# Designs tried in a protein design run: designed miniproteins, single chains, continued (3). Part 44

Each design is a single chain, and the fold is of that chain. pLDDT is the mean over its residues in the fold that is shown.

## One batch from the design tools (miniprotein)

Design m9606
Fold by ESMFold2-Fast:
Structure m9606 (fold): chain A 112 residues (1-112)
Amino acid sequence: TPLQEKLLAMLDSLIRYFRALAERARARGHEDFVKALEEVISILEEMKERIRAGEPVTKEELDAFFDRIIKILEEAREKYKDDPEVVTELDNAIGMVRAVRKQALALLDEAE
């Protein structure tokens, strides 16, 4: 469906973003940051597979999915609170996820 295609495109964009961020974090030796980013990528890949399989995704499930990702990033931010560079990258990542969440939830509202 057009909704499924748009959601998959949003997830693909986030996966590319987080993979690039994980490579930069790994190059700098930020192991706990890399682990958090890899967990986020795994969650994104799982949702992508569910949508690709044609499984129904409710607004509540999608909202909870984004909340889970934000929580992982916020926990990493607390871990790195004394590292301004990592904090800035995490704040940008959280902002990106929040923006995509708002867009994805709006798409589901249009489909209702």
Scores: mean pLDDT 88

Design m9607
Fold by ESMFold2-Fast:
Structure m9607 (fold): chain A 62 residues (1-62)
Amino acid sequence: SRIKETAAYNTAILTIKRLMEQGKSKEEALEEATKRIVDEYGLSEEQARRIAEKALEDLEKK
């Protein structure tokens, strides 16, 4: 659902931002965000990775 995907996107933004502020690489931040989305929202790994990648892209373009 769009609500679940929006919640997953917000979780990805916060997770990636936090990990990068801690000095983690972009790839490590993407892996952790993807894993968290799968665990918390039950989305497929493929869907979760796409959401995490979009979140990272949006963070880099602002």
Scores: mean pLDDT 83

Design m9608
Fold by ESMFold2-Fast:
Structure m9608 (fold): chain A 88 residues (1-88)
Amino acid sequence: MERKERAIEAMREVADETAKQVEKEYSISLGSGFKSKADEAVEELARELGDVPVEEARQRAQDLFNKIKEELKKAHEEEGRKVRELTR
């Protein structure tokens, strides 16, 4: 299944690149956290989409990863505010 393998590879590539961006913007631990969630999302998406074009899989992955990234951004900002309140 050439198409399916390429689609999964493309999704994992987008996940890796997005994880590195999260790591740069926030921290290596958040990058790892994103990578873990993204890998799970790719596994789920691969099962749902089946045999789809690489472009379609990549677009679906980008949309999902953008949502995960946004949630992690909000969580990080809120956590930072809490830490500032707890830390002298």
Scores: mean pLDDT 73

Design m9609
Fold by ESMFold2-Fast:
Structure m9609 (fold): chain A 99 residues (1-99)
Amino acid sequence: SLDASFAASRAQDVESARANLDKAEEAVAQGDISKAASYLSSASLLLSLAEMGGADEAEVRDLRGRLSDVYAQLSQQPSLSDQQKQLSLQISQRYRQRA
């Protein structure tokens, strides 16, 4: 595609996904599980939109790697139930396999 409009839309989705990941990383570091989950959900949705929009594969892989890392960090939070920890770890592993 040579359409600058589609390129701008993809770039915006990628940038928004990164911004939400930055906030998710901060929330996990602070032990704020509710905020971390919200930002991770937003980052995951934005990454999916970027992928459907044909975003660069290297940028998508980088974002999947970062999602994997943050979900792995979330799985180590002592305030989570064993079920929540296991789910976070499974999500982390799925993103890592596709990064």
Scores: mean pLDDT 86

Design m9610
Fold by ESMFold2-Fast:
Structure m9610 (fold): chain A 61 residues (1-61)
Amino acid sequence: SMLDMIKKINKVIDDFTAGKLSQEEAAKEVRKIAREAGLSDEQVEALVNGLTTHLDDIKAK
C-alpha cells in the first residue's frame, strides 16, 4: 500500500540522518521500495528526485 511505502521511505530517511546510509544508497533503497509498491519508472524517478531535494535540505541544516 502507499502507507507501507511511506513508512519504508521514512525508515530510509532515518537511516540516512543517522549516518547509516549515503545519499546514493538512500536513493537506491527508495527506488526499490517504490518499484515494489507498483509505481511506474516515471513515478519512481519523480519520487527519487523529490527525495533527493529533501535529503539535500536535511544535510544543509
Scores: mean pLDDT 79

Design m9611
Fold by ESMFold2-Fast:
Structure m9611 (fold): chain A 65 residues (1-65)
Amino acid sequence: KPSDAEIKAAVAEIILAVTKLALSRYPPTEEDIKLLEKAIEYAREAGDEQLVRDAEKMLTEARKA
C-alpha cells in the first residue's frame, strides 16, 4: 500500500503536469492558481523539496501572466 506521502507526491506531480500543459496553450485561470497552491501543499506534506520548488516556480509564472 502506498504511503500518504507517496500519494500526495503523485497527486502534486499530476497537477503540475496537467497545469504545465494548460499554461502552454492559454492564459492561467483562478482555478489553475488554486490547483498549483494545492500542489505546493501536497509536495510539502510529501517532503519533496524539488517538487515544491517546481510548483512554486510554476505558480509565480502563472501569477505574472
Scores: mean pLDDT 81

Design m9612
Fold by ESMFold2-Fast:
Structure m9612 (fold): chain A 96 residues (1-96)
Amino acid sequence: SMEEARKLIEEGRLAFLEGDLEKAKELFEKAKKLFEELGDKRGVAEALYLLGHVYYKMGKKEEAIKYYEEAKKIFEELGDEKGVEEATENIEEIKK
């Protein structure tokens, strides 16, 4: 079900681009749960980061920051400098 989790991310990204934020949220939440079951910390961080984008587009700034901070923490644990940087930039942009 790694392929299933990745497909959910792809479908969620498409829903997000189409402006279907509720569908994007549900798909990214499902992907996150599957990555958690698989022990894929990288996949969990990516799904959390994408949930941050969804909540920001919904106008839920505080929730968006929380999701980005959770993703950032996992990226830091993984030594993923790019993931840390991208999450930090999004947090700072929202706090402006």
Scores: mean pLDDT 90

Design m9613
Fold by ESMFold2-Fast:
Structure m9613 (fold): chain A 56 residues (1-56)
Amino acid sequence: SLAERAIAAAKAGDLEAAGGYLVALGQRGDSEAVLAAGKATGDPVLEKGAEELSKW
């Protein structure tokens, strides 16, 4: 899933790929999945970005 790819990319240090997967989740309207994935990355910038993506 995109959430699993986002988390895996973030753990590997590929924050660009992780952000791209979170954007793709947001575009699908999966607000709960975006929030959960963003938090699970452990990166505060990605978590904040996921929160913004989840609102729209």
Scores: mean pLDDT 79

Design m9614
Fold by ESMFold2-Fast:
Structure m9614 (fold): chain A 55 residues (1-55)
Amino acid sequence: MLDEIRATVDSLASEGRYDEAISLLDAAIRTAEARGDEELAKKLRELKEEFKKRS
């Protein structure tokens, strides 16, 4: 799941679609938190911060 999300946001960023990449990460973080997957939520938050610095 994380690898698939990473690939999708990397693809969006390469197209200059940073807002869509951030929106996808926000949705994925909420889903992970709702499921109680703290490890996944933490990794997704780290990835979101990386993309915020690039946008």
Scores: mean pLDDT 80

Design m9615
Fold by ESMFold2-Fast:
Structure m9615 (fold): chain A 89 residues (1-89)
Amino acid sequence: MEELRKRLEEEIEQADKAVKAGDYGTAANHATKALSLGLEALRQGDEELAREAVEHALKVADALEKAGFTIEAKQLRERANLLLERIEK
């Protein structure tokens, strides 16, 4: 459980650094990894950590769309919404 939170926080931090650097492809990859970790957290009963991954991914998707990465933004939003639906049950 602690290991999963640390890994998710690391992926979030890397995605944020990539967005600030204008490296949107790298940002999308890290946000996608964070969502995968969020799904694992949800499977272990940590809905709060899963929700954090969803919120962050949607924020990264907005940055991608504003930068013209429309396809990547759409894919990331779809993945985030699938996890959000799982949280809502």
Scores: mean pLDDT 86

Design m9616
Fold by ESMFold2-Fast:
Structure m9616 (fold): chain A 85 residues (1-85)
Amino acid sequence: MEELQKEVEKLEKEIKENPNNADAYYRLGLAYLRLGQYEKAVEYFEKAIKLDPNNPKAYEMLAAAYRLLGQDEKAKEYINKASKL
């Protein structure tokens, strides 16, 4: 848990220094997903997709986060978007 929180802090610093770093947003989404903070994971995956719309993994992880929030229709929407890339 502490190591994951340190990774979040590191990634938040990277985003502050380079707000257009799509990979850092994607990785921060993964970190929040692992922390069980699914709403924050959704936020960061959406930012990653906005900066790099040609990353099917980001769409798949966003769908996973929506499913964990019980938003199955949103999850299906993003899985369909990932499959068309």
Scores: mean pLDDT 84

Design m9617
Fold by ESMFold2-Fast:
Structure m9617 (fold): chain A 86 residues (1-86)
Amino acid sequence: SAAVAAAEAAAEAAEAAAEEAGKLRAEGGDPAKWTAAALTAIGGAIEAANAYAAAGDEAGAAALSQRVADAARAAGLPLGAIPPIR
């Protein structure tokens, strides 16, 4: 479905942004840059979760939340920055 495809695309974008934020942080880069990348990842995750919820796929929304949390953890981002899916 188009909604699931949009949610997957947003999830992939959020995962990529989380990975970029983690890389910038690991390199001892400018905190403003990795914070901006982390916020982009969080925004994408919220959008993807909302798209799954709108499609009625609560299990998909939960799985996506876990994917983004795992990416953020691997990147060294604080998990408390990732909001829970509603």
Scores: mean pLDDT 68

Design m9618
Fold by ESMFold2-Fast:
Structure m9618 (fold): chain A 58 residues (1-58)
Amino acid sequence: ELSEEQQKRIEKLAEEISKILDLPYKDVLKTLKSEIKTEKEIKELENEINELKKYLES
């Protein structure tokens, strides 16, 4: 089971993905909660979203 901090990070990622892809937050969050089970998966997704955001802000 994921810690509270890890769940909060997944919620933040779902929010960012929802905005980038223009998808409903609830659907994105449900998908991430079903697919992401480990710290490694959270970190990899965080890195991908950070790279994408950096590109879009440039």
Scores: mean pLDDT 80

Design m9619
Fold by ESMFold2-Fast:
Structure m9619 (fold): chain A 57 residues (1-57)
Amino acid sequence: SLEEKREFLKKVFPELTDEAIDYLAEKIPESQWEEVEEAAKIPDREKRYAALGKLVA
């Protein structure tokens, strides 16, 4: 659940601050978490973080 979301973000988006990780884990609903997993598959660092950012814009 929430802790699993935080661990996932820490592992695949290591440039995120702890505050950003907490915000994203709470703000992005489980119904959209598949989109976070898809963003994590993007090999280009800049595009990967941009895709994640769009989910909370």
Scores: mean pLDDT 80

Design m9620
Fold by ESMFold2-Fast:
Structure m9620 (fold): chain A 56 residues (1-56)
Amino acid sequence: PSPEAIEAGRRAAEALRRAGFTPEQADKVGRYIAETATPEEARRIAEDLASAEGGS
């Protein structure tokens, strides 16, 4: 996994936990992102999460 994918996965997992998903579900999504996302996709995921929290 790329560092960008790992970071995006962690951010997605944290966002999901805060949204009321279980830690197991959040970690599963984060792991999937970390394992499958390209650096470009990971950057986009991180940007989308930031936009969603800021009211896109």
Scores: mean pLDDT 78

Design m9621
Fold by ESMFold2-Fast:
Structure m9621 (fold): chain A 107 residues (1-107)
Amino acid sequence: MPPGENELTRPLSEEEIEELIKKLKDKDEDVRLMAAIKLGKSGDRRAIEPLIEVLKNDKSDRVRAAAAYALGKIGGEESREALEEYLKENPNASEIVKEAAKEALKL
């Protein structure tokens, strides 16, 4: 309400989102994990498509689970549809990833 508080916290810029998206492809599993978590906390819809890519293609079940949870935290119809489609297309995915996707859909 006060004018001086309008800019206390801004959404991540496109440049900031792009930097985190690059980190989703880092050689270090922990760097990719942290990037997915930060993108989820951002709530920025520009992160949805990159997180879907990680959910489908990352070599680490932990990172894929983090991407699923991040999609749930961002929310929205696109995130929800991607999580539902992933579960339908990947019934034999690891339990960690399936549980994360199911929990994300309940957020």
Scores: mean pLDDT 78

Design m9622
Fold by ESMFold2-Fast:
Structure m9622 (fold): chain A 68 residues (1-68)
Amino acid sequence: SLEKVAQEAVKAALSVEGVLAASAQVDANGSIRVSIVAKDEEAAKKAKEAVEKVAKKNGVKVEVEILP
């Protein structure tokens, strides 16, 4: 389910050292939006890559938002 993919994406982001928070929203059209708070740009980049990898594995479109 999309909800399970969203949860996996959040877990993947939070597994990156330097990620402070992550959340996800599931859209009715079959996409996922993930918001990430990271301590620095390197952590944000790795978290985005981890989220995109989960989305690709599950065949789901994802939009990643990095918050300051």
Scores: mean pLDDT 82

Design m9623
Fold by ESMFold2-Fast:
Structure m9623 (fold): chain A 91 residues (1-91)
Amino acid sequence: EKEKKEKEAKEKLNEAVNEAMGKIAEGAALGDEGDVEGAKKKLEEGIKIAEEAAEYVKEVSPELAKTAEEALKKLKKKAEEILKKIEEKAK
């Protein structure tokens, strides 16, 4: 049962990271097209997906909490880099 929950938590984290990366990529593409508001919305959606998944993983598998936090931190940093690039181009 516990091994099954850890496997499910890993799968959910991986799926959420992939979905968040997809939203971040959509945000970057919109930003490159000059759609600053659309880009911000997609980046926010991606981070929200990652945050919800990280909280779930921390709750069901404390052993994976650090991995989930590291994944979330990397995704947030990537979104911040993209947002900064978009804002610099928009000025």
Scores: mean pLDDT 81

Design m9624
Fold by ESMFold2-Fast:
Structure m9624 (fold): chain A 82 residues (1-82)
Amino acid sequence: MIFKFIKPDGTVVTIEADNVEEAVEKVVELLRKEFPDLTDEQAEKLKEFLIKHFKEKDVKPGDVITLDLQEFYEQSLGLLTL
């Protein structure tokens, strides 16, 4: 499956993965490289949030899934309270 993630800066990241969980893991790993202040616990919460978001989408095998990560970053401004 192909997953496209739009970062807050408008950059599109294309991830190839067999499932949503694998795609989310790969994109979170990329985000951790860009934001080294992210802890392992925060990264895990990030994965859970993104997986929940994909559950709201009626995704089928072979679909190109696009997710805007800006919404995620806006919610993560409260990382100290989450």
Scores: mean pLDDT 66

Design m9625
Fold by ESMFold2-Fast:
Structure m9625 (fold): chain A 120 residues (1-120)
Amino acid sequence: SRHREVAREIIEELRRAAEEAIELIKEDGEKGGKLFVEAAREAAERAAEAGITPEEAGEILRAFVEEARRIMKAALEEAKKLTPEEGEKLKKIVKEAIAEAGQALSDGAAEAIARYAAAQ
């Protein structure tokens, strides 16, 4: 279905954005974090416009959690290569970016479900 295809595309884009964010975090944690937040906001907007099912929204959120874990793991490994102060700053920047991205995606998923329900 069209909804299934949109959900799949969103998941693929989130995975690609996570890979790019992981690479950027090695040089600039804020830039990497911002890229992932922007990708999550774009995913949220696309999901809301398409009107996806609750099941598809759940799949997108699960994929987001998996990618957020990968990003956080990469940030923890990079933090080990820095001074203690710089490492803690990097971890904080990445945690805050993941929280912001997660909130944006959750809000968009809720709107997408509401639009889907209204269309039935």
Scores: mean pLDDT 86

Design m9626
Fold by ESMFold2-Fast:
Structure m9626 (fold): chain A 69 residues (1-69)
Amino acid sequence: SEVEAGERMYEEGDYGGALRGYEDALALDPNNARAWLGLGKVLAAMGELERAREAYLRSGTPEGLAGAA
């Protein structure tokens, strides 16, 4: 899946690839909490803290909400 591809690229340090994977997942399902969480993690790793916070809040997951705090 696009989420799994994004997660793999994030673990490999390919943040550009990870962003594309998560964006593709969100294009298929804009309510994909796992994709929003992954997007938040990538943005945080890239230093995009405000965008990361927004993605974490949109994930609605306990992990994402903790990352947004």
Scores: mean pLDDT 83

Design m9627
Fold by ESMFold2-Fast:
Structure m9627 (fold): chain A 58 residues (1-58)
Amino acid sequence: SEKELEEAAKEIQEILRKRKADGDAENLQKAVVEVLEKLDLSEETKQKLAELFDVEVP
């Protein structure tokens, strides 16, 4: 769980950096949610990541 959280956070951070640099802010939340879904993380872990990146997870 801890390693999964760290890996997920790192992946999301890289995606956000690249997309934000491209000026694609509208797609940032979608990209974050997609990564979280692929990782099959627990609801608690997804919620913590969403708080860190200020995004909503359905």
Scores: mean pLDDT 69

Design m9628
Fold by ESMFold2-Fast:
Order: C-alpha cells, then structure tokens, then sequence
Structure m9628 (fold): chain A 104 residues (1-104)
C-alpha cells in the first residue's frame, strides 16, 4: 500500500540521516588525527571533497524522497532505488574514512 511504502521510506530516511551524522563525526575526528600525524594536506583536502560530495548526495536524495512522500507519488521502484543508493552512499563514506585512517 502507499501508506506502507511511505512509512518504510520515512524509516530509511531517518536511518540514513543518523548514519550520515555518525560518519561525519567520525570523519572530522579522523581528519584531526591525520593532521596531528603530519598527513599530506592535499590528500586530506581530496578526501574532504569526496566525503562532502557524499553528504550532499545523501541530502539531495532525502529531499527528493521527502517530496515524493508529500505528493503521494512514491513508487515501489523509487523506494528500491533509494535503498540501493543508501547502501552505496554508506559504503562510499566508510571507504573514504578508511582511506583517511591509512594516512600517516
């Protein structure tokens, strides 16, 4: 049903937003640790840009899904695409954090 699709989408939006906040806090902490360890500032800047792009991607996608919910137009295919996009965003954020941790 439309109500079930919208409820699932709202739960996923909340989950994605919470994970973005958690990864942002971890990323900022790892940036400070990398700077203290004398990591290359150009590499830090590159990873900051990559992480920032993922955050913007998450915000843009959440806003798009919210509009579909508000308009009552969210489809099962759009929800499926949102789930796939969430998985890729989370994996991308984890990868950027791990690359930053590898800087010495």
Amino acid sequence: SQEELEEEAKKLIKELQEKVDEFTEEFEKVVEEAKKNGADQKEINRLQMEFGALVVGAETTVNSVKKLIENGSLTEEELKDFKSFMKNLIAGMEKVIEELKALA
Scores: mean pLDDT 90

Design m9629
Fold by ESMFold2-Fast:
Structure m9629 (fold): chain A 55 residues (1-55)
Amino acid sequence: SPELERLEKEREELEKLIEELKKKDPNNPINAAALGILEAGLAFTEELIERLKAE
């Protein structure tokens, strides 16, 4: 499915951004906020992928 392929790519991109951000200063509140947003987006994307694969 084109939708599933797009979501899988978004998941991979989010995982890479999260790993890059984790390598930065964890005491920076901007980095901490950005990490929280990215992790929430990753969790949502993974939930959508799981639901589409169950169909």
Scores: mean pLDDT 82

Design m9630
Fold by ESMFold2-Fast:
Structure m9630 (fold): chain A 61 residues (1-61)
Amino acid sequence: SVEELITQATKALKNGDFEEALRLAEEALRKARELPDTLENQINEGVAALIRGVAKTLLSL
């Protein structure tokens, strides 16, 4: 599920596994975009995008 991917991406970020966090966040975004445009899915998409942004920033340092 999208929620499971978000959970795994967050765990990867906390562990310093930024490449894995980016991969999981990208996967969550892809799956979220295939789901109906509900408020819950919009929140999940936003959270996944935030995790992606943080991981990309940390990988650029």
Scores: mean pLDDT 83

Design m9631
Fold by ESMFold2-Fast:
Structure m9631 (fold): chain A 58 residues (1-58)
Amino acid sequence: EEVKKKAAEAYELALAGKVEEAEKLAAEFARKSKDEEKGREIGLAAVKGLAERWEAEK
């Protein structure tokens, strides 16, 4: 399941603070698959990682 693998990658990138790289990964996947919903799923994983990172910083 390529989408789930890329979502996990984006989540870990965002969790590490590499938000720009996570967004680029989502956008590139959407472009290659021509499927905005798949790119959105990867983007949501990145947002979840970033939110968890912010919670850990409190």
Scores: mean pLDDT 74

Design m9632
Fold by ESMFold2-Fast:
Structure m9632 (fold): chain A 65 residues (1-65)
Amino acid sequence: GPAGAAAASAAGRAAAQGDAEATRKHALELVNAGSATEEQAQRVIEAAEQGDAERAGLYAAGGLS
């Protein structure tokens, strides 16, 4: 839905800016919107914490295995 799409975009942007804390906040918003599982949100957060903005953005947009 719109809330999930907005949260995914915000998480990807925060990761691209190197802001792991903002990425975590928006990844949790994805879970609250029902657009991601807790496991998917954890992958976004972990990638951002490792400085891998591209991987974090891909996970936020739709998840990758």
Scores: mean pLDDT 78

Design m9633
Fold by ESMFold2-Fast:
Structure m9633 (fold): chain A 81 residues (1-81)
Amino acid sequence: ERERLLARARELLEEALKKAEELYKQGKFEEAELVFEEALGLLEIERGVAKVVKDEELAAELDALLDEAKAKFEKIKEKYG
């Protein structure tokens, strides 16, 4: 269950970052931020669920994925905006 959730979370973030980068290249900065924020919101909900069910390892891995995704998005913003 944890492995499937983490795999889906990674796929969601990778797709969101890819879409956001293409939107930034096109000058659609607001749309890029919205796409990325929507993906982050979904993972923050999953992280909240993990904390409620006391899955500390899942919560920590989701926190790491969120931090990594935020860092990658800042690099996209720095490069194109």
Scores: mean pLDDT 81

Design m9634
Fold by ESMFold2-Fast:
Structure m9634 (fold): chain A 65 residues (1-65)
Amino acid sequence: SPLEQGGAAIAAGDYAAAAEHFEKAVAEDPNDYRAWLGLGVAYAKIGDKEKAAEAFAKGLELAPV
């Protein structure tokens, strides 16, 4: 799945590929907080602070408390 591919890309240090996979994951399931948090990590690692903040905010909003 795109979520699994995103996680594998993070583990490999390929943050650009991770962002693409997690973008696909959130497009397929916009309620998957793990995909949003992964997208935030990927964007933060490539230096896109605004996109990272937006993705983290969405992930935290959806995450179980």
Scores: mean pLDDT 83

Design m9635
Fold by ESMFold2-Fast:
Structure m9635 (fold): chain A 66 residues (1-66)
Amino acid sequence: SHMEEEKRRRFEEAFEGLKEAYEKGEVSAEEAIKGLERGVEEAKKAGLEELAKKLEEEIEEIKKKL
């Protein structure tokens, strides 16, 4: 559905923006993790399980770098 596609796209854009900011050193690892954790919660509420799982995996990768 169009609404589901828009929600998924919005989440994906937010995720990519946050990841890019972290990779560029514009945000700390703690800030990136906090943002991604919020993203996981919102994705789960929206029924976007695949996206939520992907965000959880990215959080774990960032944590491993600490």
Scores: mean pLDDT 78

Design m9636
Fold by ESMFold2-Fast:
Structure m9636 (fold): chain A 118 residues (1-118)
Amino acid sequence: ALRLVADVYEAADTTAAVVDASLTVPPERRIALAEIHVHSATGREVVVTLIASGDAVDVVVHTDAPVRVTVRLAGATLREARLEGPGELVVEDISVAEARAAKAEALGDVLARLEPAA
C-alpha cells in the first residue's frame, strides 16, 4: 500500500487536521477510497474524501472555514492549496504510480519525479 497524508489547517488558529490513509489504487476505476471527518481545535468539522482512478488520486476537502491543505505522498510535500472561506477544495492529479516508482528507486527523490525535472 502507498501512504497518502493530507494535512488540513484552519487559517485563523493554525489548527491542523491530519488525514493519513493507506491506498491501494484499483486499476482503471474511479473509486471513493475514504471519507474522513476531522474536527479542528476550534470545533469546525472538515470532511476529506479520497478518490482513486487508475494511477491518480484526488483529494476533496469540504469545510465551513478557511483551510490550508498540504498533501504529502511517500514523505514528500506534493501539493499545497488554500481555501479562503467556506466551500470545497479539490487537489487533483496526484500520481500514485509515479510516487510508487520513485519510492522503489530511491529514498527522497519522490518530489523530483512528481515535479518537472530541473
Scores: mean pLDDT 54

Design m9637
Fold by ESMFold2-Fast:
Structure m9637 (fold): chain A 65 residues (1-65)
Amino acid sequence: TTRLAAADIRLAAIGFEEGASVTVRLRDGALHVTLRGAPEAQRRVAEAAREVARELGLPVEIRFV
């Protein structure tokens, strides 16, 4: 299992529950996460993205749309 696949699956599930769209890309050894949705949903998913990145040992860059 790739780190990208693991992050993508987990964050897609969290985004679905919170009502936010999540796009995850792995670039230059970092997770690039793009979030779209209500500000409260984006904040919750952003916190989850930081936790997932920490568990995977990857830097994370979060973009709010």
Scores: mean pLDDT 79

Design m9638
Fold by ESMFold2-Fast:
Structure m9638 (fold): chain A 77 residues (1-77)
Amino acid sequence: MSEETVQQFAELVRKAIEALEAGDIESAIEYLEKAKELSTDPRAQELLEKAIEAAKAGDIEEAIRLAEKAGVLAVAL
């Protein structure tokens, strides 16, 4: 990814985590879906998809954990 795309991806993941912590599940899912669209890494895409599923199930702690892991992968690659 370009530096600009990496920064936008990181910002979307951060906004998703903040929305999850605030209980705004709809906004969190939207940010996670946008982050998934920006990612070209299948592992990051899979983690974001699992984060969306966890958020829909009400497992906020797991959703945050998976989103953070996806963010780390995008910066490390």
Scores: mean pLDDT 81

Design m9639
Fold by ESMFold2-Fast:
Structure m9639 (fold): chain A 80 residues (1-80)
Amino acid sequence: MEKPIEELEKEYDRLLKEANKLIETASPQAKSLLQQAIDFANELRKLASTATEKERRYLLQKAVDVLKSAIEQAKKLNSL
């Protein structure tokens, strides 16, 4: 099921906040991973702002997925 753009934007903002909090306590390797993911997700969000509706949803979903993946990987690295 395709999420509304408003929901994707809200989820992006929530995940960005979580990633920034994790950076404060993360290992150097996890910090690097999180920062790279934040930068990439930000670029995807910028591309989404000028895209057609279909591409905008796709790019926003990808930005969300990138942040989710990086947060999960960072948590695993911190548990080692």
Scores: mean pLDDT 82

Design m9640
Fold by ESMFold2-Fast:
Structure m9640 (fold): chain A 66 residues (1-66)
Amino acid sequence: DLAAAIRARLRAALDAGEREVTLELDELSLETSQAIGDALVAVAPLLEERGARDFVLRIVAGPATA
């Protein structure tokens, strides 16, 4: 579940006090974009709760995995 993996990464970064997270993706597809959106909606209350107003999310799409 890609959305669950993205949520886990975001939560881990927030727990570590990070203000910037980089997501490395296999490819950027409709399914991947939807999973990113779902994960962001799910963690939005956590960002508000922790006052992380300046949190930055970077998306890096890798076209090839071997």
Scores: mean pLDDT 72

